# Ledger of designs, part 16: designed miniproteins, single chains, continued (2)

Each design is a single chain, and the fold is of that chain. pLDDT is the mean over its residues in the fold that is shown.

## One batch from the design tools (miniprotein)

Design m4524
Fold by ESMFold2-Fast:
Structure m4524 (fold): chain A 65 residues (1-65)
Amino acid sequence: SAELEAILREIAEKLRKIGEAVDKGIEAVKEKEKELGRKLSEEERRKIFREAFTKAAKELGIKVG
């Protein structure tokens, strides 16, 4: 049961870190919109989100494809 509890904690920790990386992606998009004084296009939002998400995921030790 200790092994199962460790696995469940690891899953919960990974999900928490993914959520944090997602929040960083959203924040980066909002910050860029404020910096430019305009809404980003769909393509610009995807690029900025992906770059910020990937950076945050790496800093948090999550492997993303």
Scores: mean pLDDT 84

Design m4525
Fold by ESMFold2-Fast:
Parts: sequence; C-alpha cells; structure tokens
Structure m4525 (fold): chain A 87 residues (1-87)
Amino acid sequence: SAESQAYANELMAKIVEEAKEYIRKKSKGSLSDEEIEEIINEALLKTKEAGKEFYEAAKTGDKAAMEAAAKKFLAELKKEIDKLLSE
C-alpha cells in the first residue's frame, strides 16, 4: 500500500541519517560532509544483502518485519563503517 511504502521510505531515511551521525561521532568531527557522504555510499554498497532483505520486508507491508530488517540493516552499516574508519 502507499502507507507501507511511505513507512519504508521513512525507515530508510532514518537508517541513513543515523548512520551519518554514527560516522560523525566515531570520527570526532574530523571528516567533512563530503567525506561522510563517501563513507556512507561505500557502506551502502557493502551492505546490499541487508538492503535487499529490507526491500523484501517492505513488500510484505508487515511493519514489524520492516522494523526488524531496518535494525539489522543499520547494524550491518555500522559494522562496515567501523571497518572503513579503521583504515
């Protein structure tokens, strides 16, 4: 439904914003907005599988499944961000 799609879009926006704030906090403000955008884009490329799981959950319209998949996606993003920031 349109409402389920809107909710999925809202969750995705929250995931991306929380991941960007995580990068800012972990880097202690040493990175520019452009560098943060590069890191998030690389992390998103490395977490395509979790992203696909979120997309499949969104197709069901089950909000609990969407929230669980969103939580997993954010956890995988944070893991890849930690690797990128340690290089």
Scores: mean pLDDT 85

Design m4526
Fold by ESMFold2-Fast:
Structure m4526 (fold): chain A 76 residues (1-76)
Amino acid sequence: KVDELLEQARNYELLAIGYETQGIILAQKAKQLRANPKDAKLAEQAEREAQRYFELSKEYSDKSAELLAKAKELEE
């Protein structure tokens, strides 16, 4: 039971890391697009997508932390 919670927490942590990585990639692309005023709309889109991935990363990081807390509570 506790092992299942720890495994789920680990999986959510890996998912959070994946989303953070995607956010960083999109943020870098947005910065490159911002260098050309012609690409301003594409830069804004990439910035919004980067923020979306950072939000997802936080959501799954928070879920991982909740599962870790629950696992500790069940052991104690």
Scores: mean pLDDT 85

Design m4527
Fold by ESMFold2-Fast:
Structure m4527 (fold): chain A 104 residues (1-104)
Amino acid sequence: SFFKPASEEQIEEAAAAFAEFLRGAARKSITESEYKRMKEAARNADLNELGEMLELLRNGELAAGSSGKELELTPEMIEELSELLKEAALKDPNVHSLASALPP
């Protein structure tokens, strides 16, 4: 979406806000399947999937179909997720994910 691209600064601010949200979430642990889903969503700039996962973490709820080992949500994991989101947004690889953030 070159039509109204976020500046690099705005993308960095959004990634920082995302990381801060995760640090403040009610849940401090996630399952391996949830972490994989968040990494894939971040890599694809899938804001709908990320938004759903963030809401579950905020509410202290498990995602449906969660599986695998419970992992502590470390600062390093949060930083990895925010960097993946920043890289995906800067590259604009997924027009559909960006389009989902805009009204029709």
Scores: mean pLDDT 66

Design m4528
Fold by ESMFold2-Fast:
Structure m4528 (fold): chain A 104 residues (1-104)
Amino acid sequence: APSAEELLAQAVRLGDDWIRRAVDQGLISQQEADALRADLDHFVELFRETLRTGDPRILTLTGFAAIALSSEMWTLARKHKASPELRAQIDEFTRLLQEVLKKL
């Protein structure tokens, strides 16, 4: 089974790829992309802090950050009428985030 760090790296790569594709297709603005990258970075920091400390309060914040990321991506996809391919990539990203959280 993949490690927590391997799953995290896979989720980050998929998130970054989605943001890049969305910008390249003119679907989202650079400002919206920068906000998503900041939220993704925040999730990564919280996840690593949870692994380091085992603090259940930080675990709770990590869970909220994952939900916020998925919700923000879906909001942008609906607002900007994302393709079925980009929508499927959000579903896969959400699945990976859930698998990452199960390792905590």
Scores: mean pLDDT 88

Design m4529
Fold by ESMFold2-Fast:
Structure m4529 (fold): chain A 71 residues (1-71)
Amino acid sequence: SEIEELVKKMIELEKKGTLDDLAEASQLVAQIAQKLTPEELRKLAEEHKETSPLTASMLRVAALAKEERQR
C-alpha cells in the first residue's frame, strides 16, 4: 500500500532524528493527510503510538487540522 510505504519512511526519518529528516516527515504526513479521513489518520496514529511516538503525534495533529478545515 502507498500509505504503508509513506508511514514506513516517516518511521525511518524519526529514527534518524535530524531537523531535515523531521521536515521531510512533515511533508510525508501532508501527503498521507490528503488521502485519508481524520478518522483513518487517528486510527493510523493509534497503531504506531507505542513504537513511533513522533510519527503517531504528527498523524494525530494532521487529523485535527483536517477536521478543523472541514468545518
Scores: mean pLDDT 84

Design m4530
Fold by ESMFold2-Fast:
Structure m4530 (fold): chain A 64 residues (1-64)
Amino acid sequence: GPGAELARRAGEAAAEGRREEGARLAKQSMDYGGNPSGGEAGVRAAREGNGTGAGAGALIGSKG
């Protein structure tokens, strides 16, 4: 769904060094799910340049 696609893009952006875009996409993916701890971990990982953590955390955050 849209949240999972945003999570994938968040991971890609963070892995490519686009940390601010990755964090923004991870935060946006949280609007589609009910796990704020996972989503917040994804935003933090994206800001640290961790693409795997950003995508995984955002995907967890996007799950309702």
Scores: mean pLDDT 78

Design m4531
Fold by ESMFold2-Fast:
Structure m4531 (fold): chain A 97 residues (1-97)
Amino acid sequence: MKRYRITVTVTSKEVLSEEVIKELKEVAEETAKKHNAELVSFEVKVEGDTTTLTIVIEFEGTREEAEAIANELAAALLRTLRAHGVAASVSVEVEEL
């Protein structure tokens, strides 16, 4: 099997509450579990008024499956942020290990 690293980066021009961060982490954990993937890291960085969230998931399977997981996670994170009235951008990277 090939192993893939999925990195999802969320950037918001506002400081996220602990409640929102907790919900985003739960979304990442649920997505990883659903696909038998491993949540390797969940990092929150706040600089001034900007929050950057970096989520790393590792998955064994095909590249197409890894890209689908990455897109599903990105969509779920954006949906959660929108529900809290938060504007954010999301970038996704998939790397073969």
Scores: mean pLDDT 86

Design m4532
Fold by ESMFold2-Fast:
Formats: sequence, C-alpha cells, structure tokens
Structure m4532 (fold): chain A 99 residues (1-99)
Amino acid sequence: KLEEYYKVLDETIEKLGLEEEEKEIVRKMLEILYKEDPELADLFYQGLKALNERYDSLNEEEKKKFRKLLVGQSKLYIKLHEKKLSEEELEELEKKLLE
C-alpha cells in the first residue's frame, strides 16, 4: 500500500511543480500518516488521486492554492508529530530518573 501511496504522491508533486525541499516535507508527512493514522493516510491518497485526475481542468490560481495547501498542511502535521514525540521522550526520561 505505501508504494502505491508514494507513486500517486510523486505524480502530484511533479504536476504541482514542488521544489526538492517541499518534496521531502510532503513525503515525510505521508510516511508519518501511514504509520500513525492509516485511515487518514488512505483518505489523503484518495484525495491526491482525485486531484491528479482533475489536474488538467485546474486553472493556475487553483494549482497555486493546492501547492500551498499541500506543503503548508504537511509542515504543520510534521511539527505536531515532532512535538508529540518530544513529550513522549520527556516522559520516558522522567520515568528513568524515578526508577
């Protein structure tokens, strides 16, 4: 399943013209989504697939909005996940000090 998700994501990345740094961000987000919330990952995949199928009907303004949304939401999701992991690591450190 993950290989198919990456294939569809890579098509979207190419169509929207994402820069190399942006590609890494979106791919990292999808990997986290797949591990933490596979149902949301599947919904995201279906949305990308629909976007790819309709891409040629989008005007330049809509394409720019989708690029901004995809990259922006990916950055936000990664940041929220990193904050959650940091809190979990802090709890593990406190447990080690108490034991």
Scores: mean pLDDT 74

Design m4533
Fold by ESMFold2-Fast:
Structure m4533 (fold): chain A 79 residues (1-79)
Amino acid sequence: MLSPEEFRERVEKARKIIEEQVEKVRAGEMSEEEAAKEISKATGLPFGDAFSLVRLALREGLDKAVERVAEALERWHRE
């Protein structure tokens, strides 16, 4: 099980990469699929989860995407 400190650090890392990649998508510098690949690579989340986070951030904002990444990381590390 991740410690609370390790979990917080992973969520903060995920927040920053999601923010950076979503801003690049908004600027037309990359596609949603490319952003999802970078988030997947950086966070270790499956591509499908990363792609859903990019779409969520674009539609409902970064804070909603960060809530979902916290849930996804908890699900992935529940042991």
Scores: mean pLDDT 77

Design m4534
Fold by ESMFold2-Fast:
Structure m4534 (fold): chain A 69 residues (1-69)
Amino acid sequence: MYVRLVIEVPPEARDEVKALVEKHGGRILREFPGTNFLEVLVPEDAVDELEAHVRSLGGQVIERRPAEP
């Protein structure tokens, strides 16, 4: 199952978080230009690892919801 996340990341960590999402079989759904926010789609089993990594970089997961088909 997939989940949609809205993630706040420091600008210096943005590329690292994007690469991590793609490495885990997810994708970037939307970038918010001029902000620290990313909307991503990830496998449910990757959520905990991604959230832990984001927190280690000074970011946070702001929203989590089921992905629509």
Scores: mean pLDDT 79

Design m4535
Fold by ESMFold2-Fast:
Structure m4535 (fold): chain A 66 residues (1-66)
Amino acid sequence: SDDFKKLYKLVSKKLKDNPNITPQILKQSVQSSYSFMKGFGIPILSEGSINLGITIGEIDAQYAAA
C-alpha cells in the first residue's frame, strides 16, 4: 500500500542519514513520526496501524539478520 511505501521511505531515509542507528532508536523515530502525523490530523486508520506494525517487525528482522 502507499502507506507502507511511505514508511519504507522513512526507514530508508533514517538509515541513510545515520547508518549506525540502533534498531531501538530507529523504531522510536518511526513511531514518533507516526504519532506526530496522527496528532497533526493526518488520518491513520486501522490499515496505517497494521502497516506500522509490519514496518516495526521488518526493522527487527533486518537487524536480527545482520
Scores: mean pLDDT 59

Design m4536
Fold by ESMFold2-Fast:
Structure m4536 (fold): chain A 60 residues (1-60)
Amino acid sequence: KEEDEKLIEEVYERLRAMRDKAEAWFKQKGLKLPDLTDEEIDERIRRVAEKIVENLKKQK
């Protein structure tokens, strides 16, 4: 079903938005985020989203 992909996308977008807000806040304060590249951060966020959906399915 499309439901799993939709959930993963929703969680991914949510996590991405939170990270982007945090990054904007840090930049405004003159602080730097960690040494991860944007691509590495994106990969980690997507992986976390997938794990969250997997866990939700297990607790169905």
Scores: mean pLDDT 72

Design m4537
Fold by ESMFold2-Fast:
Structure m4537 (fold): chain A 68 residues (1-68)
Amino acid sequence: PVIPVPEEIKEEKSEEEAALAGLVAARYFQELGDTEMARKVIEHTRELLAQGKYSEAAASAELALKEV
């Protein structure tokens, strides 16, 4: 007996844009410092975006920006 979660992710379009912005910023930090942390987050975020997990991608990108 599981209740279907409401997956009307209207915020997913906003999160997709946030994830893209985070990716761009992470790439910017990568160009400045070329850190493995930035690279790993970029790759992980790209995988999440490819799977349509925009919420997780946005969170991953935002966390990278805070750590750098």
Scores: mean pLDDT 64

Design m4538
Fold by ESMFold2-Fast:
Structure m4538 (fold): chain A 90 residues (1-90)
Amino acid sequence: SFEDEVKLYAYLIKLYKEDKELFEALSKQLLEGIGKLKGEEAVERLKKVLDAIKDLADGELSVEEAIEKYKLSPEEAKIITEAYELYKKE
């Protein structure tokens, strides 16, 4: 669901900031899973979302800058925006 994806991405933002090794391990698992279910196009899209999460966690980009840089879809942009707001509330 949208709510579950928002919570997952908020957790991933926090995880990249606190434990980069665990973030990379979970990211690899997510990419392998999506590749098997939806193929290479879905893998490339998820890679962009994960790269956006890294830049947000490191404070390198704002949400708006990350959406533009990675050319996120309207749905991906909405999820990332809500996830970052949830992450900031802690």
Scores: mean pLDDT 86

Design m4539
Fold by ESMFold2-Fast:
Structure m4539 (fold): chain A 70 residues (1-70)
Amino acid sequence: AVKAKKVTATLPDGTVITVEGGDASKALNEAALKAGWDNEVTLTVETEEGTITEKGLAAVAAARALAKLL
């Protein structure tokens, strides 16, 4: 399982949601849930191997980021 250092979801209004540490898939799901599945976000996942950034609806952005980690 890939570990996340930090997952950040930024909403269009400038609100930033941060989830730190643990399993990347769990952190991605938590960030997407807190942002609201249907809200547009810029989602950034920081791992030991690098950083992934996805834009779009929170649910879609989280799914795409997770796919790139596999």
Scores: mean pLDDT 80

Design m4540
Fold by ESMFold2-Fast:
Structure m4540 (fold): chain A 110 residues (1-110)
Amino acid sequence: DPDVEEAKKLLDELVDIYKEKYQLSEEALAYLEKRKEDEIKKIEEGDAASYKKAYQILLDFLNGKLTPEEIEALWEELVRNGDNADPAVRAAVATAIVLLEKRGEELRKF
């Protein structure tokens, strides 16, 4: 399935960006690798096309390719539609929360 393989490649790029930009501890890196395995399972068992789109949105955000207006539109989609929001936007936010969870815990210690 081309969408499964492309989504996995985008996930690999996303994980590499998290490792490079956030100076993660050894514990946070181990956690991120486990979360990556969970995301691979979601891609294989779920809607790979939506995960591909979700990871592209996150990559564009992290690389500074989204305008303030595009970021606001993604936020408005979630606020306005909640559980009925675009599945790719919901998956992008869920993935970002999961991948940053351990980093968030480390930041709370300071």
Scores: mean pLDDT 70

Design m4541
Fold by ESMFold2-Fast:
Structure m4541 (fold): chain A 65 residues (1-65)
Amino acid sequence: AMEAEKQRFEDMRSALEEAAKRYPVEEFKKIAEVMKKEADRQLTDPELVEEFKRYIDELLAEKEK
């Protein structure tokens, strides 16, 4: 169901935000690679997969500034 998929997306995004705040950029890069692979496996909506990967890239860019 789209509602369950959206909730999983939001949960994953929240976990990603917490990791970005908690870990330095080097460790977060490793977490980001794992999370991109998990998005490909766990999310069936390609638009949500692309949005999640874009969000990871945005957080990485912010941490490298």
Scores: mean pLDDT 78

Design m4542
Fold by ESMFold2-Fast:
Structure m4542 (fold): chain A 91 residues (1-91)
Amino acid sequence: SAEENRKKAETYYKQAVASFKAGDEEAAWENARKAVLYLAKALQDEGKTTEEILREIARVLRDLADAFQASGKTELAERLRRGAEVNEKAA
Protein backbone atom coordinates (compact mmCIF):
# COMPACT_ATOMS: atom_id res chain seq x y z
CA SER A 1 0.00 0.00 0.00
CA ALA A 2 0.99 3.65 -0.35
CA GLU A 3 1.11 4.01 3.44
CA GLU A 4 3.42 0.99 3.85
CA ASN A 5 5.70 2.26 1.07
CA ARG A 6 5.85 5.73 2.69
CA LYS A 7 6.83 4.14 6.02
CA LYS A 8 9.56 2.11 4.28
CA ALA A 9 10.81 5.25 2.52
CA GLU A 10 10.98 7.11 5.87
CA THR A 11 12.82 4.20 7.54
CA TYR A 12 15.41 3.98 4.73
CA TYR A 13 15.81 7.79 4.70
CA LYS A 14 16.62 7.76 8.44
CA GLN A 15 19.04 4.86 7.93
CA ALA A 16 20.75 6.75 5.08
CA VAL A 17 21.27 9.81 7.32
CA ALA A 18 22.57 7.63 10.19
CA SER A 19 24.97 5.80 7.85
CA PHE A 20 26.29 9.11 6.43
CA LYS A 21 26.95 10.40 9.97
CA ALA A 22 28.72 7.11 10.83
CA GLY A 23 30.93 7.40 7.71
CA ASP A 24 29.46 4.31 6.00
CA GLU A 25 29.13 5.77 2.51
CA GLU A 26 28.06 2.48 0.85
CA ALA A 27 25.27 1.87 3.37
CA ALA A 28 24.23 5.54 3.11
CA TRP A 29 23.95 5.32 -0.68
CA GLU A 30 22.05 1.99 -0.64
CA ASN A 31 19.58 3.25 1.97
CA ALA A 32 19.08 6.51 0.02
CA ARG A 33 18.39 4.46 -3.12
CA LYS A 34 15.81 2.32 -1.26
CA ALA A 35 14.19 5.42 0.26
CA VAL A 36 13.73 6.88 -3.25
CA LEU A 37 12.42 3.55 -4.61
CA TYR A 38 9.74 3.17 -1.93
CA LEU A 39 8.78 6.85 -2.13
CA ALA A 40 8.28 6.48 -5.91
CA LYS A 41 6.08 3.40 -5.32
CA ALA A 42 4.03 5.26 -2.69
CA LEU A 43 3.50 8.28 -4.98
CA GLN A 44 2.56 6.02 -7.91
CA ASP A 45 0.02 4.20 -5.69
CA GLU A 46 -1.39 7.64 -4.74
CA GLY A 47 -1.95 8.41 -8.45
CA LYS A 48 0.80 11.00 -8.88
CA THR A 49 2.07 11.75 -12.40
CA THR A 50 5.59 10.80 -13.51
CA GLU A 51 6.55 14.51 -13.41
CA GLU A 52 5.26 14.87 -9.82
CA ILE A 53 7.11 11.70 -8.76
CA LEU A 54 10.41 12.88 -10.29
CA ARG A 55 10.10 16.33 -8.67
CA GLU A 56 9.34 14.80 -5.26
CA ILE A 57 12.34 12.45 -5.59
CA ALA A 58 14.51 15.47 -6.41
CA ARG A 59 13.18 17.27 -3.32
CA VAL A 60 13.99 14.31 -1.04
CA LEU A 61 17.49 14.00 -2.51
CA ARG A 62 18.10 17.72 -1.86
CA ASP A 63 16.80 17.36 1.72
CA LEU A 64 19.15 14.41 2.26
CA ALA A 65 22.04 16.40 0.74
CA ASP A 66 21.30 19.32 3.12
CA ALA A 67 21.30 16.95 6.12
CA PHE A 68 24.60 15.43 4.96
CA GLN A 69 26.18 18.84 4.29
CA ALA A 70 25.20 19.94 7.81
CA SER A 71 27.46 17.07 9.02
CA GLY A 72 30.43 18.67 7.17
CA LYS A 73 30.69 16.06 4.39
CA THR A 74 30.29 18.25 1.31
CA GLU A 75 31.46 15.78 -1.41
CA LEU A 76 28.67 13.25 -0.73
CA ALA A 77 26.15 16.09 -0.44
CA GLU A 78 27.20 17.24 -3.93
CA ARG A 79 26.64 13.71 -5.30
CA LEU A 80 23.07 13.76 -3.92
CA ARG A 81 22.46 17.24 -5.39
CA ARG A 82 23.56 15.95 -8.81
CA GLY A 83 21.04 13.11 -8.44
CA ALA A 84 18.34 15.68 -7.65
CA GLU A 85 19.26 17.73 -10.75
CA VAL A 86 19.03 14.64 -12.98
CA ASN A 87 15.54 13.84 -11.66
CA GLU A 88 14.39 17.48 -12.03
CA LYS A 89 15.68 17.57 -15.63
CA ALA A 90 13.85 14.29 -16.42
CA ALA A 91 10.56 15.69 -15.05
Scores: mean pLDDT 79

Design m4543
Fold by ESMFold2-Fast:
Order: structure tokens, then sequence, then C-alpha cells
Structure m4543 (fold): chain A 116 residues (1-116)
């Protein structure tokens, strides 16, 4: 329960559960649905994210880049920023990048099918 945890911690540091929930919501906005267990770690989230990108046919180089960006975002979310707008801006930047990447992949696959 996020509300009980926030009351206990004085709202200063995000728990791993809070970070995971926030990232799952962000990825769902990009059209990526992750099924995670209650004992899931940030590493489990990263591994599930990799699986989704592999299933969509992304090359390993692109998956590695996406994972680097996701790991960077996780580290930023662990610390309370003095500027909440900056955190939201970084989350939005990642979301837009991921949406663009997935759309580009769909365009490339459609072009390959036209050459049959």
Amino acid sequence: DLEERLKRTGKRKASEEEIINRLVELLEKAGIKLELSKDSTPEDLINKFKEVLREEGFPEEIIEEAVKLLKSLIEELKEVSTDENLQVQRETGFLLWLIGLREENRILKRQEEKQK
C-alpha cells in the first residue's frame, strides 16, 4: 500500500515497489504491458522489458540502448528531485523516444513485407 508507506517514510525516498509501479504505468502509456510478480525487482522489470522488445523484433543493439535509458531513469527515480517538473520531463522524454522507436520498427517491417 503506497499510501501507508508514504506516511511512514515522510515522502522523501521512493521504495523499489513505488519505482516499479511508476515505470510499469509509464511503459503501459507506450503500449508495453508487463506482468510482474509481487516480489519483482527493478531487474525483473528490465528483463521483462527486454523480452517484449525481442518479441517485437528489435535488434539487440536497440534493446541494449533502451535498457541503458531505462536504468538511468530508475536511478533518477530513487532520489527525490528538487524539481518534480524535471523528473516528469525526463519520464516524458523516455516515453516519446520509446513510442517513436516502436513506430519506426513497424514502418520498417511493413517495408520488408512489400518486397515479397
Scores: mean pLDDT 69

Design m4544
Fold by ESMFold2-Fast:
Structure m4544 (fold): chain A 71 residues (1-71)
Amino acid sequence: MAEEMAKKLAEYLTSKGVDKEKAEEMSKRMSELYKKGEESKENGDNETAKKLVEEAVELSKEAVKLAEEAK
């Protein structure tokens, strides 16, 4: 499922004009952060979960910026 989400996000970014390799890299990183965040939350590691959420937010902002610049 995470791999499928990564492909869909990469396709979305590529459709906005983002470079294919960069889109795939960002999508993979986002998917990995999501998986690690869920594991950290299940283990009660709230500090790691918080850091992963902050990193995911920053990555999302970077993705939006790349999509806007591609216009």
Scores: mean pLDDT 75

Design m4545
Fold by ESMFold2-Fast:
Structure m4545 (fold): chain A 79 residues (1-79)
Amino acid sequence: DIEKFKKNTDEQLAKAEEALARGDVFEADVWLALAQINIAIGKISLPKLTPEEKEKMEKYIKEHQARVDRLDAAIAAAR
């Protein structure tokens, strides 16, 4: 379910951002790692999706890659 994937990934990224804002670098790193794993699973599933689901998933991944990269850099800087 693409919607469940998006919801879970959004929640994981939001938790990582919230943890980092509190100065909890360890918790932020854990949530980011879970979000990255979820995105990797999404990428692996692309060949098995319908054309509509594939477009929706690819768009989501592209839009959120910048958020992941920014968060990863911020966590690395806070180490």
Scores: mean pLDDT 84

Design m4546
Fold by ESMFold2-Fast:
Structure m4546 (fold): chain A 86 residues (1-86)
Amino acid sequence: MPQIRTDADQQQLVQQLINTFQTVLNAILNSDIPPADQLAQIQQVYDLIMSAIDRYLADGQLSPAQAQQARDTIDAMRQAAIDAIA
């Protein structure tokens, strides 16, 4: 059954998702793999995080507003990582 989350619980969940994505992006950017492989790994992790946000929204763990803020932040982080490779 979906659990009702407080605003503080939702913010904590969003921050955990952001921190997880940032950690993985930093690992990819610091790897000695070819740029094309870095881009492929960034896309795979992005897809997984966005899928997790959709699941948390569906399960009632995030409000639509918090899910959208998380997506916007993750999109911006992905673009910055791509720009760092280019």
Scores: mean pLDDT 82

Design m4547
Fold by ESMFold2-Fast:
Structure m4547 (fold): chain A 76 residues (1-76)
Amino acid sequence: SVEKVKAAGDTLKTSKDPKKRTEAVKELGKAADEVTPAEVPAVEAIMQDLLDSPKTAPMDKVAVASILTTLRRRLG
């Protein structure tokens, strides 16, 4: 759901713990697999914010970009 995507995204921007960030990436991927076409605009906005945010670690941005690409391929 959008709420799960937002929660995982908030963790990626706020947590300095590599383990929590790794778990947030996995939860973001799982939540993205559950996204419906109606939720896509909100989810893409959240993921784009993560990619644009200086608070998101570079390695996490690579993972977010991959998840977003997969979402677009599935629902685009």
Scores: mean pLDDT 83

Design m4548
Fold by ESMFold2-Fast:
Structure m4548 (fold): chain A 98 residues (1-98)
Amino acid sequence: LADLLAGMREEADRLVEIAEKAVSPETVAAIRGLADQLIAELSAPDPDINRVASLTTALGVLTVAAINESKDPKLAEELREETLRFIRLSQAAADAKA
């Protein structure tokens, strides 16, 4: 579980680094905020699974918007891949807590 949360932090940092190259500072801040909230919720002793699901959905929607904002196809693909990695780790962490 601790390794999954550490993996989420590493993927969140990579996602933010890619976003900083591709999208506005406002979009970067929104991505960072959602990723931080998701890690914080999953780090709690009794995570709210409904909140985890809502935050995961919000991050997915925001990533689609970020991809559409990006003018670089390679950065758009990297944003998609890192978001999917982060979401998969999030799901694994949620399953480990259930």
Scores: mean pLDDT 82

Design m4549
Fold by ESMFold2-Fast:
Structure m4549 (fold): chain A 117 residues (1-117)
Amino acid sequence: MEEEEKKKEKENERKAVQLHTALSLRAIGEAIEEILRKERELGRPLTPKEREDAAKKGLRRAIDDLLKRGYISEQDAQRLLDILDTSSVAEALKALTEVLAKRLEENKEKVKLPEVP
C-alpha cells in the first residue's frame, strides 16, 4: 500500500514537470507566432522594438489562456500583466515560469490533467 502511494507521487511529480515544460514552451510559442504574424503583415523583418511589442502581445494571450484554464490565479495573471507592461518580455517570461513552477508544486497532489478533447 505505501509503495503504491510512493509510485503514484513520483508519477504525479513527473507529470507536473512535463506540464510545466509544455506550458512554458506554449507561452514562448505564442510570442514567436505573434512576431512572425507581424513580420508577415509588414512584409519585412521587425525592428528590436517591434519584436519586443509583438512578443508582449503573444505573451498576454498566453497569460489569459493560463488563467482561463485555471493554471494561474487572477492575482498571478494581474502581476504578470503588470510586469509585461512595465518591464521586458524576458522579465515577464521569467516571472511566468516561476509562477507556473510554484503553482504546480503547490498542487502536485491535486493536479487534474486537463482532459484533451
Scores: mean pLDDT 78

Design m4550
Fold by ESMFold2-Fast:
Structure m4550 (fold): chain A 87 residues (1-87)
Amino acid sequence: MERAVEIVRRLMEIAGVPEAEREEAIAAVRADPEAARRGLEDAVRALSRAAAAYEAGTFPGPREALEEAIRLLAEAMDVSEEAIREA
């Protein structure tokens, strides 16, 4: 639970989510462990789209932040980084 919360918090920081929205998301995750898993699944889809945007040259952030986010999410879900990119 707490590990997943910290990973979600870091992913939201990398995505540039405002602090107030991050705290609301974390409160929701803590209230419902299933919300944590759904949040990670949503993050997989978001990072897959971000990876496609990076390849298209439209990704606005640094490559290092995208790579860190993919690595953290792969670790949280116990899957390969490629599985995140291909989602």
Scores: mean pLDDT 71

Design m4551
Fold by ESMFold2-Fast:
Structure m4551 (fold): chain A 75 residues (1-75)
Amino acid sequence: AQDERIRAVAKAIADAAALEVERDGTPYKGTIIISRTDAAGNGTEIGRATVDVPTPEDKEAAEAQIEADLRAYLA
């Protein structure tokens, strides 16, 4: 379940970044931080990934790298 969710999150991030590159023609570079908020409103970082999509064609490679980064962070 967690591995499946990591893959789904990586895909969603890569898809969104590639769409912005396709729209704007500018390479997408950034860091995504995933946080969990407890019932008291305190946030804890549970995932971090570098997003690098120079062109829309790089989406698949970026998805794989984001997945790898998230899995490494959680290990």
Scores: mean pLDDT 79

Design m4552
Fold by ESMFold2-Fast:
Parts: C-alpha cells; structure tokens; sequence
Structure m4552 (fold): chain A 66 residues (1-66)
C-alpha cells in the first residue's frame, strides 16, 4: 500500500525537501487521482503535474532506500 510513501512525502515537505505543491501532487496520485485531474485541480498543464510528480517520487524513493 501507498501509506508509507504518503507519510514520508508529508515529512519531506515539512523538512523543506519537497515543496507543498510537489507533496500534494504525489499524495493525490497515490490516493488514485489521475495526472489530468491533478493538473486541473492545481491549474497546471498535465506535463507540469507529471514533472512535479516525478521529482516528488524520486525524492521519496531515495529516502526509502536508506
């Protein structure tokens, strides 16, 4: 399940390693929202939403390997 990744994204946002928007995009995606829905919700292009998701996912995955 995605619960550990969601909690870690919140902690990384609090530590300043993720922006608030990057953390929210990752959490919404892990909760089952599509990239298109997230992009509309935050006023982003689908590409911008996807790029922020990739960055947030990379940071979370790097912390999970520790």
Amino acid sequence: RNEEKIKLAEELQKKGKLSELEAKILIDYLNGKSISEIAKEYGLSAREAFEKLLKAGKVVNEELKK
Scores: mean pLDDT 82

Design m4553
Fold by ESMFold2-Fast:
Structure m4553 (fold): chain A 95 residues (1-95)
Amino acid sequence: SHSDVRVRPNPLLAEILREVGETRESYTLGDVMLAVLRYVEQKGLFDPENPGIVNLKGTPLGELLGVDSVNTADTDGLADLLLSGSTPLEPWVRE
């Protein structure tokens, strides 16, 4: 069940993805979500009292997403925030 929307990162998202070794022009939404989670782990942004919560206040990722925190268990909420922080590409349709 993967009809992943393809997205093009905006410049700020592209710099965040570059910090985890991602330099492509376009990604599936799932690939972006995994790269963002790697960025969060690498920067130590998980709340120590609530491991599913990410503290984003004052971070470039928080500025990109327009939020002070995100719950990583809410994958739909994270997907919506990432779509607002990037340019969606039309889905690739193979006949």
Scores: mean pLDDT 73

Design m4554
Fold by ESMFold2-Fast:
Structure m4554 (fold): chain A 89 residues (1-89)
Amino acid sequence: MEEEELREILKGKVSDQELEDALETFRAMRRMRDSADALVAKATTPEQKRAANRYRDRVDRLIDSALDGLAERFGLTPEEKERLRALVR
């Protein structure tokens, strides 16, 4: 469902290859987010929780950077960029 929304946002704005590249970037962002959330959920000690939260914060910053890159590359509006951010979160 989220990939379908991404396709609709980019439809007619990018080439087929650029659309596939954007989908691969989106899938990578989702995998990083899911991995970070899993680490936080599995943390049991205070030390593990601090390490997991630091990793999650780093992943959130990397996702924001990747979204900025997609917006710049494809000329996305602020509204389209926020829609993509919502799909990753």
Scores: mean pLDDT 79

Design m4555
Fold by ESMFold2-Fast:
Structure m4555 (fold): chain A 80 residues (1-80)
Amino acid sequence: SDAEKQKLITEVETISSKVVAALEQLGQLDLAEEVKKYTEALIELIKNAKTVRELTLALFRLIALSGELLVLERQLQRLK
């Protein structure tokens, strides 16, 4: 549904902004730019999804992005 798509888009934007901020804080500006492009592509996938399968694939990508955030937060903690 459009409501479920909007929820996924909001979660992608929230997690992506945290990943980008963490990468910028680590001085990884090129990688931060790559994550921004990846996020734009993922949002387009969600918007254009016509099947449950396509939405499920987008959800798996969101879960992977969440996992990357945990790794980055752990790296930032080690630098304190």
Scores: mean pLDDT 81

Design m4556
Fold by ESMFold2-Fast:
Structure m4556 (fold): chain A 98 residues (1-98)
Amino acid sequence: MSEAEKKIEEALAEMRRVIRELAEELGRIARTGSEEAARLAARALADAVAAMKQARAEAERLLKEDPEKGAEYMEEQREAIRRAAEEAAAEARRLAEE
């Protein structure tokens, strides 16, 4: 594998870890929270999974055209997904606490 391919794989592995941690946290919040918290948790998790799938597809396209740009794009998407996950968890927690 090229260096760019390795960076993309590392970014995807980190995204999967963030999504797994988000699923665990939002699942706990939803189980003890309001119906609104449960709905927000489900939507946030679905959105994060969809974003990761889209990022992977775009990275594979960019890797064939410009590997370095593909790696940069994946780093940006990793940061975006992490931030979105943190914001979703914080919002669900507020709703659960009523």
Scores: mean pLDDT 79

Design m4557
Fold by ESMFold2-Fast:
Structure m4557 (fold): chain A 80 residues (1-80)
Amino acid sequence: MTVLNEKEKEELKKKVEEIREKALKELEEAGKPEAYFLAVEAGEALALGDLEKARELAKEIAKLDPEMAAELEEAIERAL
């Protein structure tokens, strides 16, 4: 069903890097370490093609940082 090929993996890596850069800058300003750890796990899930886990982590991030969660959800939607 949700299977990533080599091309899709490359696109996801690019998106994960963009999300991580934004998340790091935002967290540096906000001082939210919990959101950072969740964002790292979500990025790894996206890189592995585990979109279900990435979506679940995005919901947890939304409790701490809704903007970061929206960025992750957008990346997941683009991978679908």
Scores: mean pLDDT 70

